# Designs tried in a protein design run: designed miniproteins, single chains. Part 44

Each design is a single chain, and the fold is of that chain. pLDDT is the mean over its residues in the fold that is shown.

## One batch from the design tools (miniprotein)

Design m1509
Fold by ESMFold2-Fast:
Formats: sequence, structure tokens, C-alpha cells
Structure m1509 (fold): chain A 93 residues (1-93)
Amino acid sequence: SLEEVRAEFKKKFDELIKKLKEKYPDNQDVIRFLELAYQSLLDTPLENQEKLVEQIQKEADEFIKKNNLPDDVKSLIDEFIKAAKEYVEKLKE
């Protein structure tokens, strides 16, 4: 169901945010970026979801370069993007 798909995505998102807060508590900009990306995915119509994920990926790549983020933070951002792609694919079912 849609509710189950959204609950799974939220669980993965919450786990990622917890890891970021525990390891990089002072990096509020990364947390804010991911929270905005997560909310955008929930608010966007189904037909625009894939385009939004592509846009989030591009914005994430620029954000990483601009802020010279460490590799483990980059890995957590990549995990978020993978979770977002899985969310969008499950929404199509």
C-alpha cells in the first residue's frame, strides 16, 4: 500500500538522520538538505518523482563539492538517494 511504502521510506530516512546526528551533530546543513529533499519527495506528484530524484542527485553532488564533505557523509547522502529511488519505484507498483 502507499502507506506502507511511505512508512518504509520514512524508517530509512530516520535511520540516516540518526547516524548523521550521532557522528556529525554540528553539521546541521547536511541534515537540513536531506530533510528538505525528503519532504519534496512526499509533496511531489507521482509523474514528477523521477525528475525530482534526478534534480536531488545533481543538487547533492553540488552541495558535496561546495562544502567539501567527508567521504562517510557522502556515503550517507548516497544511501538517501538509493532509498529515494526505491521509494519512487515502489510507488509505480
Scores: mean pLDDT 83

Design m1510
Fold by ESMFold2-Fast:
Structure m1510 (fold): chain A 69 residues (1-69)
Amino acid sequence: MMEELLEEYERETEELERRGVLAAIRGDQASVAAQQAAIAELKARVLERARTLLSPEELARLEGYLASQ
């Protein structure tokens, strides 16, 4: 459900952000860019799945939460 999607998204985003920080410390700009792209793709995929499973109100709420993260 929506809370499960949010928790999965948060865990995956935290892992990607952590790897991005480590890459930035090492000066690996290509890896930093790749992590940012992966996060954007993850958001798009979550929203795509949510559009088929959630009501318009639930989808708007999920979009708000993703935008605030």
Scores: mean pLDDT 75

Design m1511
Fold by ESMFold2-Fast:
Structure m1511 (fold): chain A 79 residues (1-79)
Amino acid sequence: GMAEKKAEEYIDKAEEALKAGDALEAARYAKKALEYALKSEDPIKSAGLAIRAIGLGIEAALLGKKQGDEEAVKLGEET
């Protein structure tokens, strides 16, 4: 549905932000991806998208720690 499509779009944006070295942008997109994943009415798709979003949030937090970006760390860890 639309929620799953938006979750996938934000997952793709988070992955591109990580490739670009933008920890804060990656953390923001990962959080949005999780919010849309949790709005999915399909529990299996919701779980799969949520796991991917959480993983991207962890990666963003780790990149943020390397860069000294405390906002990216906090936001990524909250995902």
Scores: mean pLDDT 88

Design m1512
Fold by ESMFold2-Fast:
Structure m1512 (fold): chain A 81 residues (1-81)
Amino acid sequence: DEALLEQAESLSEEEKEKLEEAQKVGLEAAKEAAAAGASPEEAIKKGIEAAVEEALKTLSPEAAALLREAYEAALARAAAA
């Protein structure tokens, strides 16, 4: 969230909306994987991959790279907890 908030100022309103949509797609993919019996870490990883793929279709490559960076930071934080 912090990395997304910092970069939100450099993104257009349209890109921000698409970024939120990509995040929702990722969360849905993670929930589906968890319901199918995936481990929490595997479900999170699948969610990140789905969100990044969706972002690449609708956002600039730069915005998609920022989303990937933010999700990698979130994963590292979860692993440290």
Scores: mean pLDDT 69

Design m1513
Fold by ESMFold2-Fast:
Structure m1513 (fold): chain A 68 residues (1-68)
Amino acid sequence: VELSEEEKEELLKELEKIEREGVRLAIDQGPEVAQAAFDRKVEELAKKYGFPSGEELLKYYHELLEKK
């Protein structure tokens, strides 16, 4: 997948927001609800950016964090 620097920054911000929301959901509703919501949002984001799955998106995200 080819992403521009602007798309990479947007992806990082969207994933940070999803992670933050997941932490709040885990505290308020429990870890199972938080994990389901996180997985769903990650799969939607993967489709938006042209990744084959949420797992591939998360792999790419971790690579971006290592470079930043």
Scores: mean pLDDT 77

Design m1514
Fold by ESMFold2-Fast:
Structure m1514 (fold): chain A 62 residues (1-62)
Amino acid sequence: ELDEDIMIALIEMTYGINKANNASKEEIIEDLKRYAELAKQRGFTKAAEHAENLIKEVEKEA
């Protein structure tokens, strides 16, 4: 069964893969938004917060 800690790890892995593949900021943000929404639907508040914090960091990148 999917655990909140596993979801946080999946968010981190997907984010790392997208950055390594030079995905656009838009693509990275959309993927993170999908994870945040899925986490919220499952009641994984910490996982949702983690995804939203990564979105904020991507938005701040020059």
Scores: mean pLDDT 80

Design m1515
Fold by ESMFold2-Fast:
Structure m1515 (fold): chain A 74 residues (1-74)
Amino acid sequence: RDDIVETLERMKAAILKVVPAEQRERVRESMDRLIEMVKAGASVEEIEAFARELEAEGDHLMAAVARDVADMLR
């Protein structure tokens, strides 16, 4: 789980460098929420629910990242 957190923190840094400036705050907030969920011991089902929430909001990139995290926790 700590290895997943470290991977997500590296991904956050990389993604924030390539997303348009106007999207950076939203992406940062979504990444921070996902990282905190993993740190708090969120279940695969909770992370999948978050991915569905992101998809419904049109955030396909962050939905894909959350689904990958859920798969890593299986």
Scores: mean pLDDT 78

Design m1516
Fold by ESMFold2-Fast:
Structure m1516 (fold): chain A 69 residues (1-69)
Amino acid sequence: KGQEIVEEATKKVRDMIEKNGLLTGEQAQKILNEVEEKARKAGFSDAEVQKIVLQVSVEMAKLQLELLK
């Protein structure tokens, strides 16, 4: 259910990192805000929205750590 939102956001983050390197705090926050809005609009509960946002945040951190190796 939320997996599609996480996968789409992860792809977008990967493309941004490949083009620009590490995300700025502003870029990261904008992505998380867009994910939260999409999940709410799709009818997910507050708890499900927070889980989706957290999963995207974890994927952003993983991708940025991989870039620093």
Scores: mean pLDDT 83

Design m1517
Fold by ESMFold2-Fast:
Structure m1517 (fold): chain A 88 residues (1-88)
Amino acid sequence: MEEELVEVEVEVTLGKVSMEKAIEAAKEALGKVQKELKVDADVFFHVEELESGEMKITLSAIVEKSKAEEVEKLAKEKLEEEKKKLEE
């Protein structure tokens, strides 16, 4: 059944960490989101280095509009969890 699809986008700035650490954090967050939602949806991430030297992670998913709020909340929670681990 075709439902209205929307893009959910969540971003977190990690501070001045290595690109490798930022990518691993993004992968772990993405894996946790996919596992908990059991979503047969494309979930992807982008990591960029800002001019400040801080790393920004963007986690994106294309999901049914009715699921968008749940996916956004979960993605934000998992990204903040990974950010906290890097700030220890």
Scores: mean pLDDT 77

Design m1518
Fold by ESMFold2-Fast:
Structure m1518 (fold): chain A 61 residues (1-61)
Amino acid sequence: TEGGRRAAEAARAAGGSAAASGAWEQGKDPHNGVESALGGERAGLAAGDEAGARAARQGGL
């Protein structure tokens, strides 16, 4: 359940980050390290989402 709390907060932060992501999309320039940044985001998202979903489901009955 402790992990569920942290995971839920991380998921909320991810939602806010999505809005900010839309803003930078207007600036474009995905060639400049987007692949590297994407890799980091994917790893973080998978870790956070997996732990969050698992903990939330177990704690959420």
Scores: mean pLDDT 48

Design m1519
Fold by ESMFold2-Fast:
Structure m1519 (fold): chain A 55 residues (1-55)
Amino acid sequence: ASENDKKEMKEIYKQLTGKEPSSEELKELSSHFTVEDMKEDQNEFIKFLNELRKK
């Protein structure tokens, strides 16, 4: 993904979760999802990322 796509993905992630994605999460995100995917499948996307962010 382009730098602009990564920035937009990061901002969408922050708005939906209240947290910034890690560089690893952002890489996974950009490999599996487009900006459009994040907007269309927000709930499924957030579930996926919450699983990755187990603490």
Scores: mean pLDDT 70

Design m1520
Fold by ESMFold2-Fast:
Structure m1520 (fold): chain A 95 residues (1-95)
Amino acid sequence: SEDEKIGEKVIKELEEMLEDLRRLLDEARADPRVPQSVVDELEEFVELMEKKIKELKEQLKNKSLSSGQARGLYDIWKRNYEGVRLYYDETRRKV
């Protein structure tokens, strides 16, 4: 169905964002110039995103995820992801 196709696409794109965030977290942990508070915030965001992706996968499996819900969640998480990336890049530039 259209809902399943959109749900699968959203989950795939969110998983790609999560993979990028995990890489940024590893880089942040390795960089002594990055404050521990920033590392902690990245760790929390990664954990929250992992939980959300698991929930979305379960909803997709149970055919309870609408295309509207999937798109709305994608928009929210993409904005948050972009904000986190910008904040991290700004932090790295200023230290």
Scores: mean pLDDT 84

Design m1521
Fold by ESMFold2-Fast:
Structure m1521 (fold): chain A 96 residues (1-96)
Amino acid sequence: SEEERRRRIAEEVERALAQVPGILEELEKAMSPDEMIETYRKELEELKKDPSTPQSRLEQLEAGLRIAEALKRGREAALQELRRFVARVAEEVERR
């Protein structure tokens, strides 16, 4: 039923969101926010020149840039941006 499908999507999104704090911690260990911003901007500019680049990859880099910018404003802002991205990806995977 549609109700069962919505419940499954909600459960999968909740499961994915539970991983968000750990994902942010790993990102912070790998690069500083300034390094992330520089890296993602350079990659995004280069990949935009290639018409064969998947839209999902461009969206992932744009999300990464937003998360890095938010992290400079505070950890809570970064968590909010990361949660939005992770929830959307989990929802899209379940709806396919």
Scores: mean pLDDT 81

Design m1522
Fold by ESMFold2-Fast:
Structure m1522 (fold): chain A 82 residues (1-82)
Amino acid sequence: SAMVERGKKLAEEIKNAKTEEERRKILLDHGDIVPAKSKEELEEQIKALEKRIEDLRKAGVPDSVIKALEARIETLKEELKK
């Protein structure tokens, strides 16, 4: 489908981007695209943040930092519902 092809193109452009600014521009240019690849990226980011929270708790980082990261996870979960 057209959305799957756009998702593949977006993933390749992001992979080839060398800076965070380039990645942000690519995402803005493709912001109207909601392919399965974007959902996979959101799920991977959620998993990475959950693991990061566990590592930070073990390192004794303040709860305020943990709470901020948990708020980010909730935002990403809301994006997955769309």
Scores: mean pLDDT 64

Design m1523
Fold by ESMFold2-Fast:
Structure m1523 (fold): chain A 81 residues (1-81)
Amino acid sequence: SMAQKAQEIAARANEALDQLRQRIKSRKPSKEELELYLKGLERGREALQKAIEKLGDTPELQEALRRLEELTEELKEMLAK
């Protein structure tokens, strides 16, 4: 079902975000690593927005998008120092 697909996409996105947060916490990323992570997050944001448009605006997809945007802003702040 579309609802199940939305949940699977959101769960995968949340797992990827959690893994990235753990990597960043365990070791300070270089400027080059931060730029690569930000490019990855931009692609993830586009994929989540596409999923929302195709599968519907579910709380799970919106929360995954919110968490992704939050991490994106954190990494931008780290890059600006």
Scores: mean pLDDT 87

Design m1524
Fold by ESMFold2-Fast:
Structure m1524 (fold): chain A 89 residues (1-89)
Amino acid sequence: MALADQYYALGQQYYEKGDYLASGRYYDASGDLYYENGDNARSEYYYKLSADYYRKGGDLSASGSSYANSQVYAGETEKVSDAILEALK
């Protein structure tokens, strides 16, 4: 399994435990790795997801940083995130 996929799996595990800050960190790391591999769409999605989970955990500074990364790489991050969130309902 690629490292980015492992970090995504860890993020899900911590989210299930209610540890939103740990989940946010792993999704942020997944975003970095997907970006390095040229998968901008997944990178943008995971940065946005990380920002949301940092906000849920109360770390507004980390949330802002992850959101800024999503905006730098995305162009259409809100559209992509909204479509994925609708699919996860």
Scores: mean pLDDT 72

Design m1525
Fold by ESMFold2-Fast:
Structure m1525 (fold): chain A 93 residues (1-93)
Amino acid sequence: ASPKLREALLLEQEGTMYLMDGTIYKKIAKKASGKEKAELLKKAAESYEKAAKLFKKAAEIAKDVDPELAKVFDKQAKELEKLAKELKEEAEK
């Protein structure tokens, strides 16, 4: 087993924890209104941004040892960056 693959998978696991936090905040935000909803959407966005950074780092490390896995992580990071932006825009409304 490659030490680089192990490092990439550990970063993916950490990213998945922040992804879960973001998903929980987003779910709670759907039941909230006003300022509380805006604050929860902002927390969800921050969690998704942290997850995206970790998946992006995992992709860079995995690129040399598992290019297909690296593409999966990069795609997930981009989707999370997009979701974070959308949640921030919703929080400003």
Scores: mean pLDDT 88

Design m1526
Fold by ESMFold2-Fast:
Structure m1526 (fold): chain A 73 residues (1-73)
Amino acid sequence: VPPLGDGSTREGAQRAIEAALAEPDPERRRLLLDVAIGMGRIALAVSKLANDQEAAKESQQGIDLLEAALAQV
């Protein structure tokens, strides 16, 4: 998990949301969430290729949290 967080895990997604909410520029905030969602989707695809059901669920939860946060910004 990157130090700033991403959508690859639920915890990573929460860190990415916190970082985005600390960004005063709304456009940059939206871009931070969009980048984290993209990283989460890559992690989800990799987990599916590896047939890792638990990692896939974790990434999906992270993506869902980030998409919900993006809808509020």
Scores: mean pLDDT 80

Design m1527
Fold by ESMFold2-Fast:
Structure m1527 (fold): chain A 63 residues (1-63)
Amino acid sequence: HMMFLSEEEVTKLVEELGKKYGLSEKQLAEAIKRARALWREAHREGLDKESIKEIAESIVKKA
C-alpha cells in the first residue's frame, strides 16, 4: 500500500510540527499514535501531501 506519504513520513511531519507547537515528549508520543490512526483514514480517502499535512496539524493541536 503506497501513497504520496508513508506512515513514517507522516510520523516525521507530526514530530516536526509538534516541536513547532511546543509539544512535550509525552504529548508528541500521543500525537504520533493518533497520526497512525489518522493515516489509516487518509489511506482510505487517498489523501495527498497537503491533506496529510492538515491532518498532522490537527493531531498536534488536539494533543
Scores: mean pLDDT 70

Design m1528
Fold by ESMFold2-Fast:
Structure m1528 (fold): chain A 93 residues (1-93)
Amino acid sequence: MSESTQKARVTVLLSSAYFAATLDPKNPVALENLRSTARFIRDLAEETSDPELKQQLLEVAEVLEEMIENPDMDQEKVKERLDELIKRIAEIL
């Protein structure tokens, strides 16, 4: 399987993750989007053979899952954590 296909899939899902983190986790539609995005990222992580990329993708999913579990979390801090993780993943890709 080509590395370029994996890069495209990762890029799309990371963009979705950042967008999901801008939503109100107390809204049922936003909560469902957060859950779906976290699940898609976990599924992608399980498909990847690169252990470094897998670990970083799992950390992104964990951040979204923490936001679901703690809807009163500081969303600006969540977005900052995601920005840092996305930048780290871009270095691996």
Scores: mean pLDDT 79

Design m1529
Fold by ESMFold2-Fast:
Structure m1529 (fold): chain A 60 residues (1-60)
Amino acid sequence: EVEALAQRIIDSFSDWPLEVQIAFLERELAEAERDGAPEVIIRATRLALERVKAQLEAQR
């Protein structure tokens, strides 16, 4: 499931600063799209990136 996979991705970097998580996920998404990764991986990475960005914005 895309949502469960996105949460696993976030959890694996939960000890990193949010800005570093965003930079890493942006790079991973770009690489996955470039390399033709399975749609579920691309969607999960995109969802993880959106959630981390929302967390950073919520910190004000």
Scores: mean pLDDT 80

Design m1530
Fold by ESMFold2-Fast:
Structure m1530 (fold): chain A 106 residues (1-106)
Amino acid sequence: MLDEIIEAIDNGDYDKAAELAERLGLKVIAMAMKTIKENKDKLSDEEIQEIKRAIRLAVEAYKNGDEEAFKKAKDYLIDLIVRIKVPNGSKEEYDKLREELKKEAE
């Protein structure tokens, strides 16, 4: 099941990856998939690979029951999402969106 999320992401099937993540309660991964889909024309291959690596870290931590590693991976994913949504935003806009997304992901 968790490996199916990674497979869907690797295949570019972001809708399937989001649906699988939502069924597992992994809201942060579903948010990341939506962000990639909505911004795919603006994202470099390197930025997409960074998001994929962050998701793999979150999936691995969740699979191992490592709550601290999962929290760190979740915070990292939220940071990446904020940078994509407000790349030229002020620090105040960045901090506000980051806190809103952290609440949504819980």
Scores: mean pLDDT 80

Design m1531
Fold by ESMFold2-Fast:
Structure m1531 (fold): chain A 91 residues (1-91)
Amino acid sequence: MLKKIAELLLGLAEAIENEDVEKHDELIEEAKKDPQTVSVLNDILAEVQKELAKGNLTDEQARELVIELLREKAEKLEKGEIEYPPAPAAP
Protein backbone atom coordinates (compact mmCIF):
# COMPACT_ATOMS: atom_id res chain seq x y z
CA MET A 1 0.00 0.00 0.00
CA LEU A 2 1.73 3.14 -1.29
CA LYS A 3 0.01 5.44 1.24
CA LYS A 4 1.60 3.52 4.14
CA ILE A 5 5.05 3.84 2.52
CA ALA A 6 4.46 7.59 1.98
CA GLU A 7 3.43 8.04 5.65
CA LEU A 8 6.58 6.18 6.77
CA LEU A 9 8.81 8.35 4.55
CA LEU A 10 7.20 11.53 5.95
CA GLY A 11 7.70 10.21 9.49
CA LEU A 12 11.38 9.51 8.78
CA ALA A 13 11.84 13.03 7.36
CA GLU A 14 10.25 14.54 10.49
CA ALA A 15 12.36 12.35 12.82
CA ILE A 16 15.58 13.34 11.01
CA GLU A 17 14.60 17.04 11.03
CA ASN A 18 13.78 16.91 14.78
CA GLU A 19 16.83 14.71 15.59
CA ASP A 20 14.42 12.19 17.18
CA VAL A 21 16.68 9.13 17.29
CA GLU A 22 14.08 6.87 18.98
CA LYS A 23 11.39 7.65 16.38
CA HIS A 24 13.92 7.28 13.54
CA ASP A 25 15.01 3.83 14.80
CA GLU A 26 11.36 2.74 15.24
CA LEU A 27 10.51 3.77 11.66
CA ILE A 28 13.63 2.08 10.22
CA GLU A 29 12.71 -1.19 11.97
CA GLU A 30 9.16 -0.88 10.57
CA ALA A 31 10.60 -0.19 7.07
CA LYS A 32 12.82 -3.31 7.24
CA LYS A 33 9.68 -5.49 7.56
CA ASP A 34 8.52 -4.50 4.05
CA PRO A 35 10.85 -5.13 1.05
CA GLN A 36 8.91 -2.56 -1.04
CA THR A 37 9.61 0.17 1.56
CA VAL A 38 13.30 -0.88 1.66
CA SER A 39 13.40 -0.52 -2.16
CA VAL A 40 12.02 3.04 -1.91
CA LEU A 41 14.59 3.95 0.78
CA ASN A 42 17.39 2.46 -1.37
CA ASP A 43 16.28 4.69 -4.29
CA ILE A 44 16.55 7.74 -2.02
CA LEU A 45 19.97 6.63 -0.73
CA ALA A 46 21.18 6.18 -4.34
CA GLU A 47 20.15 9.79 -5.12
CA VAL A 48 21.96 11.03 -1.98
CA GLN A 49 25.09 9.02 -2.90
CA LYS A 50 25.04 10.54 -6.41
CA GLU A 51 25.03 14.07 -4.93
CA LEU A 52 27.70 13.18 -2.33
CA ALA A 53 29.92 11.86 -5.17
CA LYS A 54 30.06 15.45 -6.52
CA GLY A 55 31.98 16.36 -3.34
CA ASN A 56 30.13 19.65 -2.76
CA LEU A 57 27.81 18.73 0.17
CA THR A 58 28.49 19.17 3.88
CA ASP A 59 27.04 16.63 6.35
CA GLU A 60 24.30 19.17 7.19
CA GLN A 61 23.46 19.69 3.50
CA ALA A 62 23.40 15.91 2.95
CA ARG A 63 20.94 15.57 5.87
CA GLU A 64 18.76 18.35 4.38
CA LEU A 65 18.84 16.56 0.99
CA VAL A 66 17.71 13.27 2.62
CA ILE A 67 14.78 15.08 4.30
CA GLU A 68 13.80 16.76 1.01
CA LEU A 69 14.02 13.54 -1.04
CA LEU A 70 11.96 11.63 1.57
CA ARG A 71 9.22 14.28 1.36
CA GLU A 72 9.30 14.48 -2.46
CA LYS A 73 9.14 10.68 -2.80
CA ALA A 74 6.25 10.52 -0.30
CA GLU A 75 4.28 13.17 -2.26
CA LYS A 76 4.83 11.33 -5.57
CA LEU A 77 3.72 8.01 -4.02
CA GLU A 78 0.62 9.66 -2.50
CA LYS A 79 -0.27 11.22 -5.89
CA GLY A 80 0.27 7.88 -7.68
CA GLU A 81 3.13 9.28 -9.82
CA ILE A 82 5.42 6.40 -8.77
CA GLU A 83 4.51 2.71 -8.90
CA TYR A 84 6.56 -0.12 -7.45
CA PRO A 85 6.21 -3.76 -8.44
CA PRO A 86 5.04 -6.26 -5.80
CA ALA A 87 7.85 -7.13 -3.41
CA PRO A 88 9.69 -10.31 -4.42
CA ALA A 89 9.11 -13.33 -2.18
CA ALA A 90 11.56 -13.36 0.73
CA PRO A 91 13.96 -16.35 0.71
Scores: mean pLDDT 75

Design m1532
Fold by ESMFold2-Fast:
Structure m1532 (fold): chain A 81 residues (1-81)
Amino acid sequence: MSLEELKEKLKELVSQLPDEALKEQIIAAIDAEDLDRAEELLLQAYLRTMRTGSAEEQARAEALLKEMAKLIREMKELQEK
């Protein structure tokens, strides 16, 4: 999968987050290829959902974070080449 395809897939998953301000910041970090910042903001969004969300929202957030973290790791590996 290309870096561009990974960026689009990650943005699609980020679009499912309920926090609009954090969503915009995460997308901006992805577009800037600042993957460390994107990962930090993503963790903040996840922890907020874990504190304020329902059990269903928490389960969804865990699944989304796991998939997004995997994509960020793959993007970092491509940047190191």
Scores: mean pLDDT 77

Design m1533
Fold by ESMFold2-Fast:
Structure m1533 (fold): chain A 87 residues (1-87)
Amino acid sequence: MLEPVELPFEVTQEVIDLVQNFVIRVAGTLERAQAAFRRVSADGSPTLGPVSTARLLHALGIRSEEELLKQLDTPEMAEKVREVLGL
């Protein structure tokens, strides 16, 4: 299939939007977030897609949508995002 099936849950557009907006907040600027998205996207896209979102969530150790929602905007997750994305 066209996306890596490494997560035990479905990466929906709502999940992509939540993760993308969270990374923008952590980066502080859209330009910094876009540079990070280009590094995690195989095609150099300035935005997250299903594949790049799945890879990022896997790297962050997120195992469910409920876990993602609980950890959004926490200081611990923000630091882990900075480490994973080189922000």
Scores: mean pLDDT 77

Design m1534
Fold by ESMFold2-Fast:
Structure m1534 (fold): chain A 55 residues (1-55)
Amino acid sequence: DEAERAKEEAVRAALAKGEEAAARTIGHHVDQLMAEGRYEEAARAGRRGARDAAA
């Protein structure tokens, strides 16, 4: 599942920077989008989170 992979990567990247609150926020946001059936938006949100955490 694209959204799940993107979420996992974003959470891992945020945790690597010591940003536990950011990791939780990203995870919750992606989970909410998936619960609403917005899988495409969930995947994009996760990828954006991973990009932002990596920068």
Scores: mean pLDDT 77

Design m1535
Fold by ESMFold2-Fast:
Structure m1535 (fold): chain A 77 residues (1-77)
Amino acid sequence: MSPVEKAIRAALQAAKFAMDGDIEKAEHYLRLAEEYAKQASPEDRKVVERAINAAKAYLYFAKGDTEKAVEYLKKAE
């Protein structure tokens, strides 16, 4: 599995756990996604950054921070 695929899968897991209200696991997978993103090529990082920003949006929504959730959702576009 490529670093880009690992980063995207970790970001998707972070979003899933955030939606489930599991903040600790969401933050763990988000950190993992950011570490894999560092290993990806600069071209692939754009796709990974969008996935990470989407995961952050779900995480902040789960934490009750709607303003930050909207900010990260816009960055994911």
Scores: mean pLDDT 84

Design m1536
Fold by ESMFold2-Fast:
Structure m1536 (fold): chain A 69 residues (1-69)
Amino acid sequence: SEIDKLFDEAIKRAKEAAEKHPEHKEQYDRLIDFVKAAREEALKNPEKGKEIAEQAKKMVDSAIERIEK
């Protein structure tokens, strides 16, 4: 599904960032935990699933920029 792809992409981006910057691994692990929690929320409330997934992706992108700054 599109929602699954958005969450998978968000997790993949965070994992790739952690691999490139292992010194920031703890911050990226917390980010991945956040995305997993957002995915669980999307599963409980499917009508908001796409919105939650899109917000999670934006937050991951913003967090990566902040951590790597």
Scores: mean pLDDT 80

Design m1537
Fold by ESMFold2-Fast:
Structure m1537 (fold): chain A 60 residues (1-60)
Amino acid sequence: EEIEKLENKLKELQKKIREAVARYKQSPDPAKVRQEIARLMDELTKVYSEILKLKEEKKK
């Protein structure tokens, strides 16, 4: 199902965010890592919104 593919993408983004957050504290350039985290969070929000939209459409 389409939702399953989006949930897998969500898991990948969550993993990348966790790895970036771990690097943030130890990074010589925290601003660059923060920008990467922000981008990944934006992608996560879009994927999550799409999952919610598909679930809502199924209930209609």
Scores: mean pLDDT 79

Design m1538
Fold by ESMFold2-Fast:
Structure m1538 (fold): chain A 100 residues (1-100)
Amino acid sequence: MSLIELLEEAGKELPESLQPTWELTLELAKEYEENPSGEKALKLIGALLVVMGELKDPKLVKQMAQKILELLDEYKTDDEKQKKLVESLKETLQLYLEQS
């Protein structure tokens, strides 16, 4: 399942109050797909983490965590502080996937 397809499935689960957040996340995903950049990747990762936190279906949460991990793996930075934050987030998401 593509990131866009996964977001469309997640949108079906989210309440109407969270639809604006979902719509923004979907737009960020499309913008990243069309013109990828490190800045866009970070914005998209942040938005995906918010959407993932609101999902109740464990299957969708796992699939979302996998997509965030893929984006983190594609994100390249020479900033050592940002590298440490990326690695910490990867470890957290990987633990979630292993325990669920």
Scores: mean pLDDT 79

Design m1539
Fold by ESMFold2-Fast:
Structure m1539 (fold): chain A 111 residues (1-111)
Amino acid sequence: SFETELLKLRVDAAKKKLPDIPEEYRVAAEELIRLAEAINKREDEGYLQALSASAIADIEKIKDPFERLKYTAVALIYSTGRFAAQGVKVLNAKSPEELAEILREVIEELE
């Protein structure tokens, strides 16, 4: 899935799956790609925590596309060891627009 490729930081593979994301969520999905790119660039700083295969599989089982994107975002954010408050904001986001805004805030602090 798009989410699986992002959680493995396989940005180019995730980009190829972006058309499979419903149009209403594409802006948030594009910001998730940017977040994964920012995290990947900073891997050598020692804050990145690898996600377990079981955690990735649990996210893939989420049937609601918006909830699946939100849990993908939380997993990527928490892999940095930072942004605990932003992870909570992601889970409370009520729209793809709110999710995209929160993701931009995290990306700006990583870049």
Scores: mean pLDDT 79

Design m1540
Fold by ESMFold2-Fast:
Structure m1540 (fold): chain A 99 residues (1-99)
Amino acid sequence: VEELEKLRREMQELLYQAGEAALNKDVDTLNKYLDKLIEVAKQISERVAKVAEELKTDLLNAIKNGASEEELRRLFAQGAAKVDLELTLVILEKKMEEK
């Protein structure tokens, strides 16, 4: 369980860095942090990785389409909330499975 809490903390830091990059429209930095986020998510669960990949796709498409800072904030908030919810559910499921 200690490993899952560490990975969750790493994902929260990566989400913060990705959010800053997205608001600055720094696509290279955004890709770097989101790719790391997906790698960490895969170590926890494919379910978490899938929602992290959806966040990456949504943010990159929004930036390509000239989304405003307000739209990027909204998309990031929605995607980050989905990642946090899926993380919470997976951690709870794994804690319930401990034998």
Scores: mean pLDDT 83

Design m1541
Fold by ESMFold2-Fast:
Structure m1541 (fold): chain A 63 residues (1-63)
Amino acid sequence: SLTPEEAKIAREAFEKALQHAQEVIDETIEKYKDMTPEEREKAIYDALSELFDKYYEEVKKKK
């Protein structure tokens, strides 16, 4: 379970990730356009997870 501090960091990171989610989704779709739908879905998920992790670390450093 997340501590209150970790939950706050996760929420702020999620909000920042959402602001850039569409750009990342569009770039990932274009990059993997010749792949199967399942491979493309995995690539999108992985890209969004990396985006969230990036913002989580950035927000964590400010706290």
Scores: mean pLDDT 78

Design m1542
Fold by ESMFold2-Fast:
Structure m1542 (fold): chain A 70 residues (1-70)
Amino acid sequence: SKEEKIKELKKTIERIKRGLEAERRRVEELLADPSLSEEEKAAIREQFEKSKRETEKKIEELKEEIKKLE
């Protein structure tokens, strides 16, 4: 049913958001390493920003699917 699909999409969004927060925590821990150069830190930040953008795009696509089902 549409209701079951909406419920599953909402659960998927929640899981994705939790995954992104876990990745953010991992990146914060990496960036706290005083042995890393500014170049290495910049590369880590850039990779995380790309990953975050892709993840946010996926969340928006799932939200659009929910709107189509409502």
Scores: mean pLDDT 87

Design m1543
Fold by ESMFold2-Fast:
Structure m1543 (fold): chain A 94 residues (1-94)
Amino acid sequence: MEEVDRLLEELRRAKTREEWEEAVDRLAEALGLSPEERRELRRALEHAWRGDVDGVKRHSLRMLSLAQREGYSDEDLQRLAQLSSILVRKAKEG
């Protein structure tokens, strides 16, 4: 899914909260996330902007657990793991 890879790189380059929120919403659409998965992803983003690494990890794990139970492919799960890592990096950077 080349579009998802491009959006992940866009997110890595995002500087403002608006850019982060837009990139995350576009990634959720491209990955076909459920409303429950999107809710956990949005919470992870909120914690990332607060510098709360533990909060990002908790909500990212919940999102990944939901996607795994819903039968997402290994490739899609890998993309979600990459997204989670980017959010953890943002939290660590303040």
Scores: mean pLDDT 83

Design m1544
Fold by ESMFold2-Fast:
Structure m1544 (fold): chain A 65 residues (1-65)
Amino acid sequence: SELERKQRVLGEAAGLQSGAPAEIRVEDGRVVVTVAGATQEQIDKMEALSRKAAEGGLPAFELRL
């Protein structure tokens, strides 16, 4: 759906903006972003982007380390 597409794009942007490698998938209708080897600063930036998405009326994506 358009919502899932937007969430996926936001997850990709979060990974690119933080500089951490991110794997994006949809599980049970949820957008899941898996990050490996990220620094705490990069994780904080990705969580901030997820919160901004939720504030904008989109469901927050799930962040996994």
Scores: mean pLDDT 68

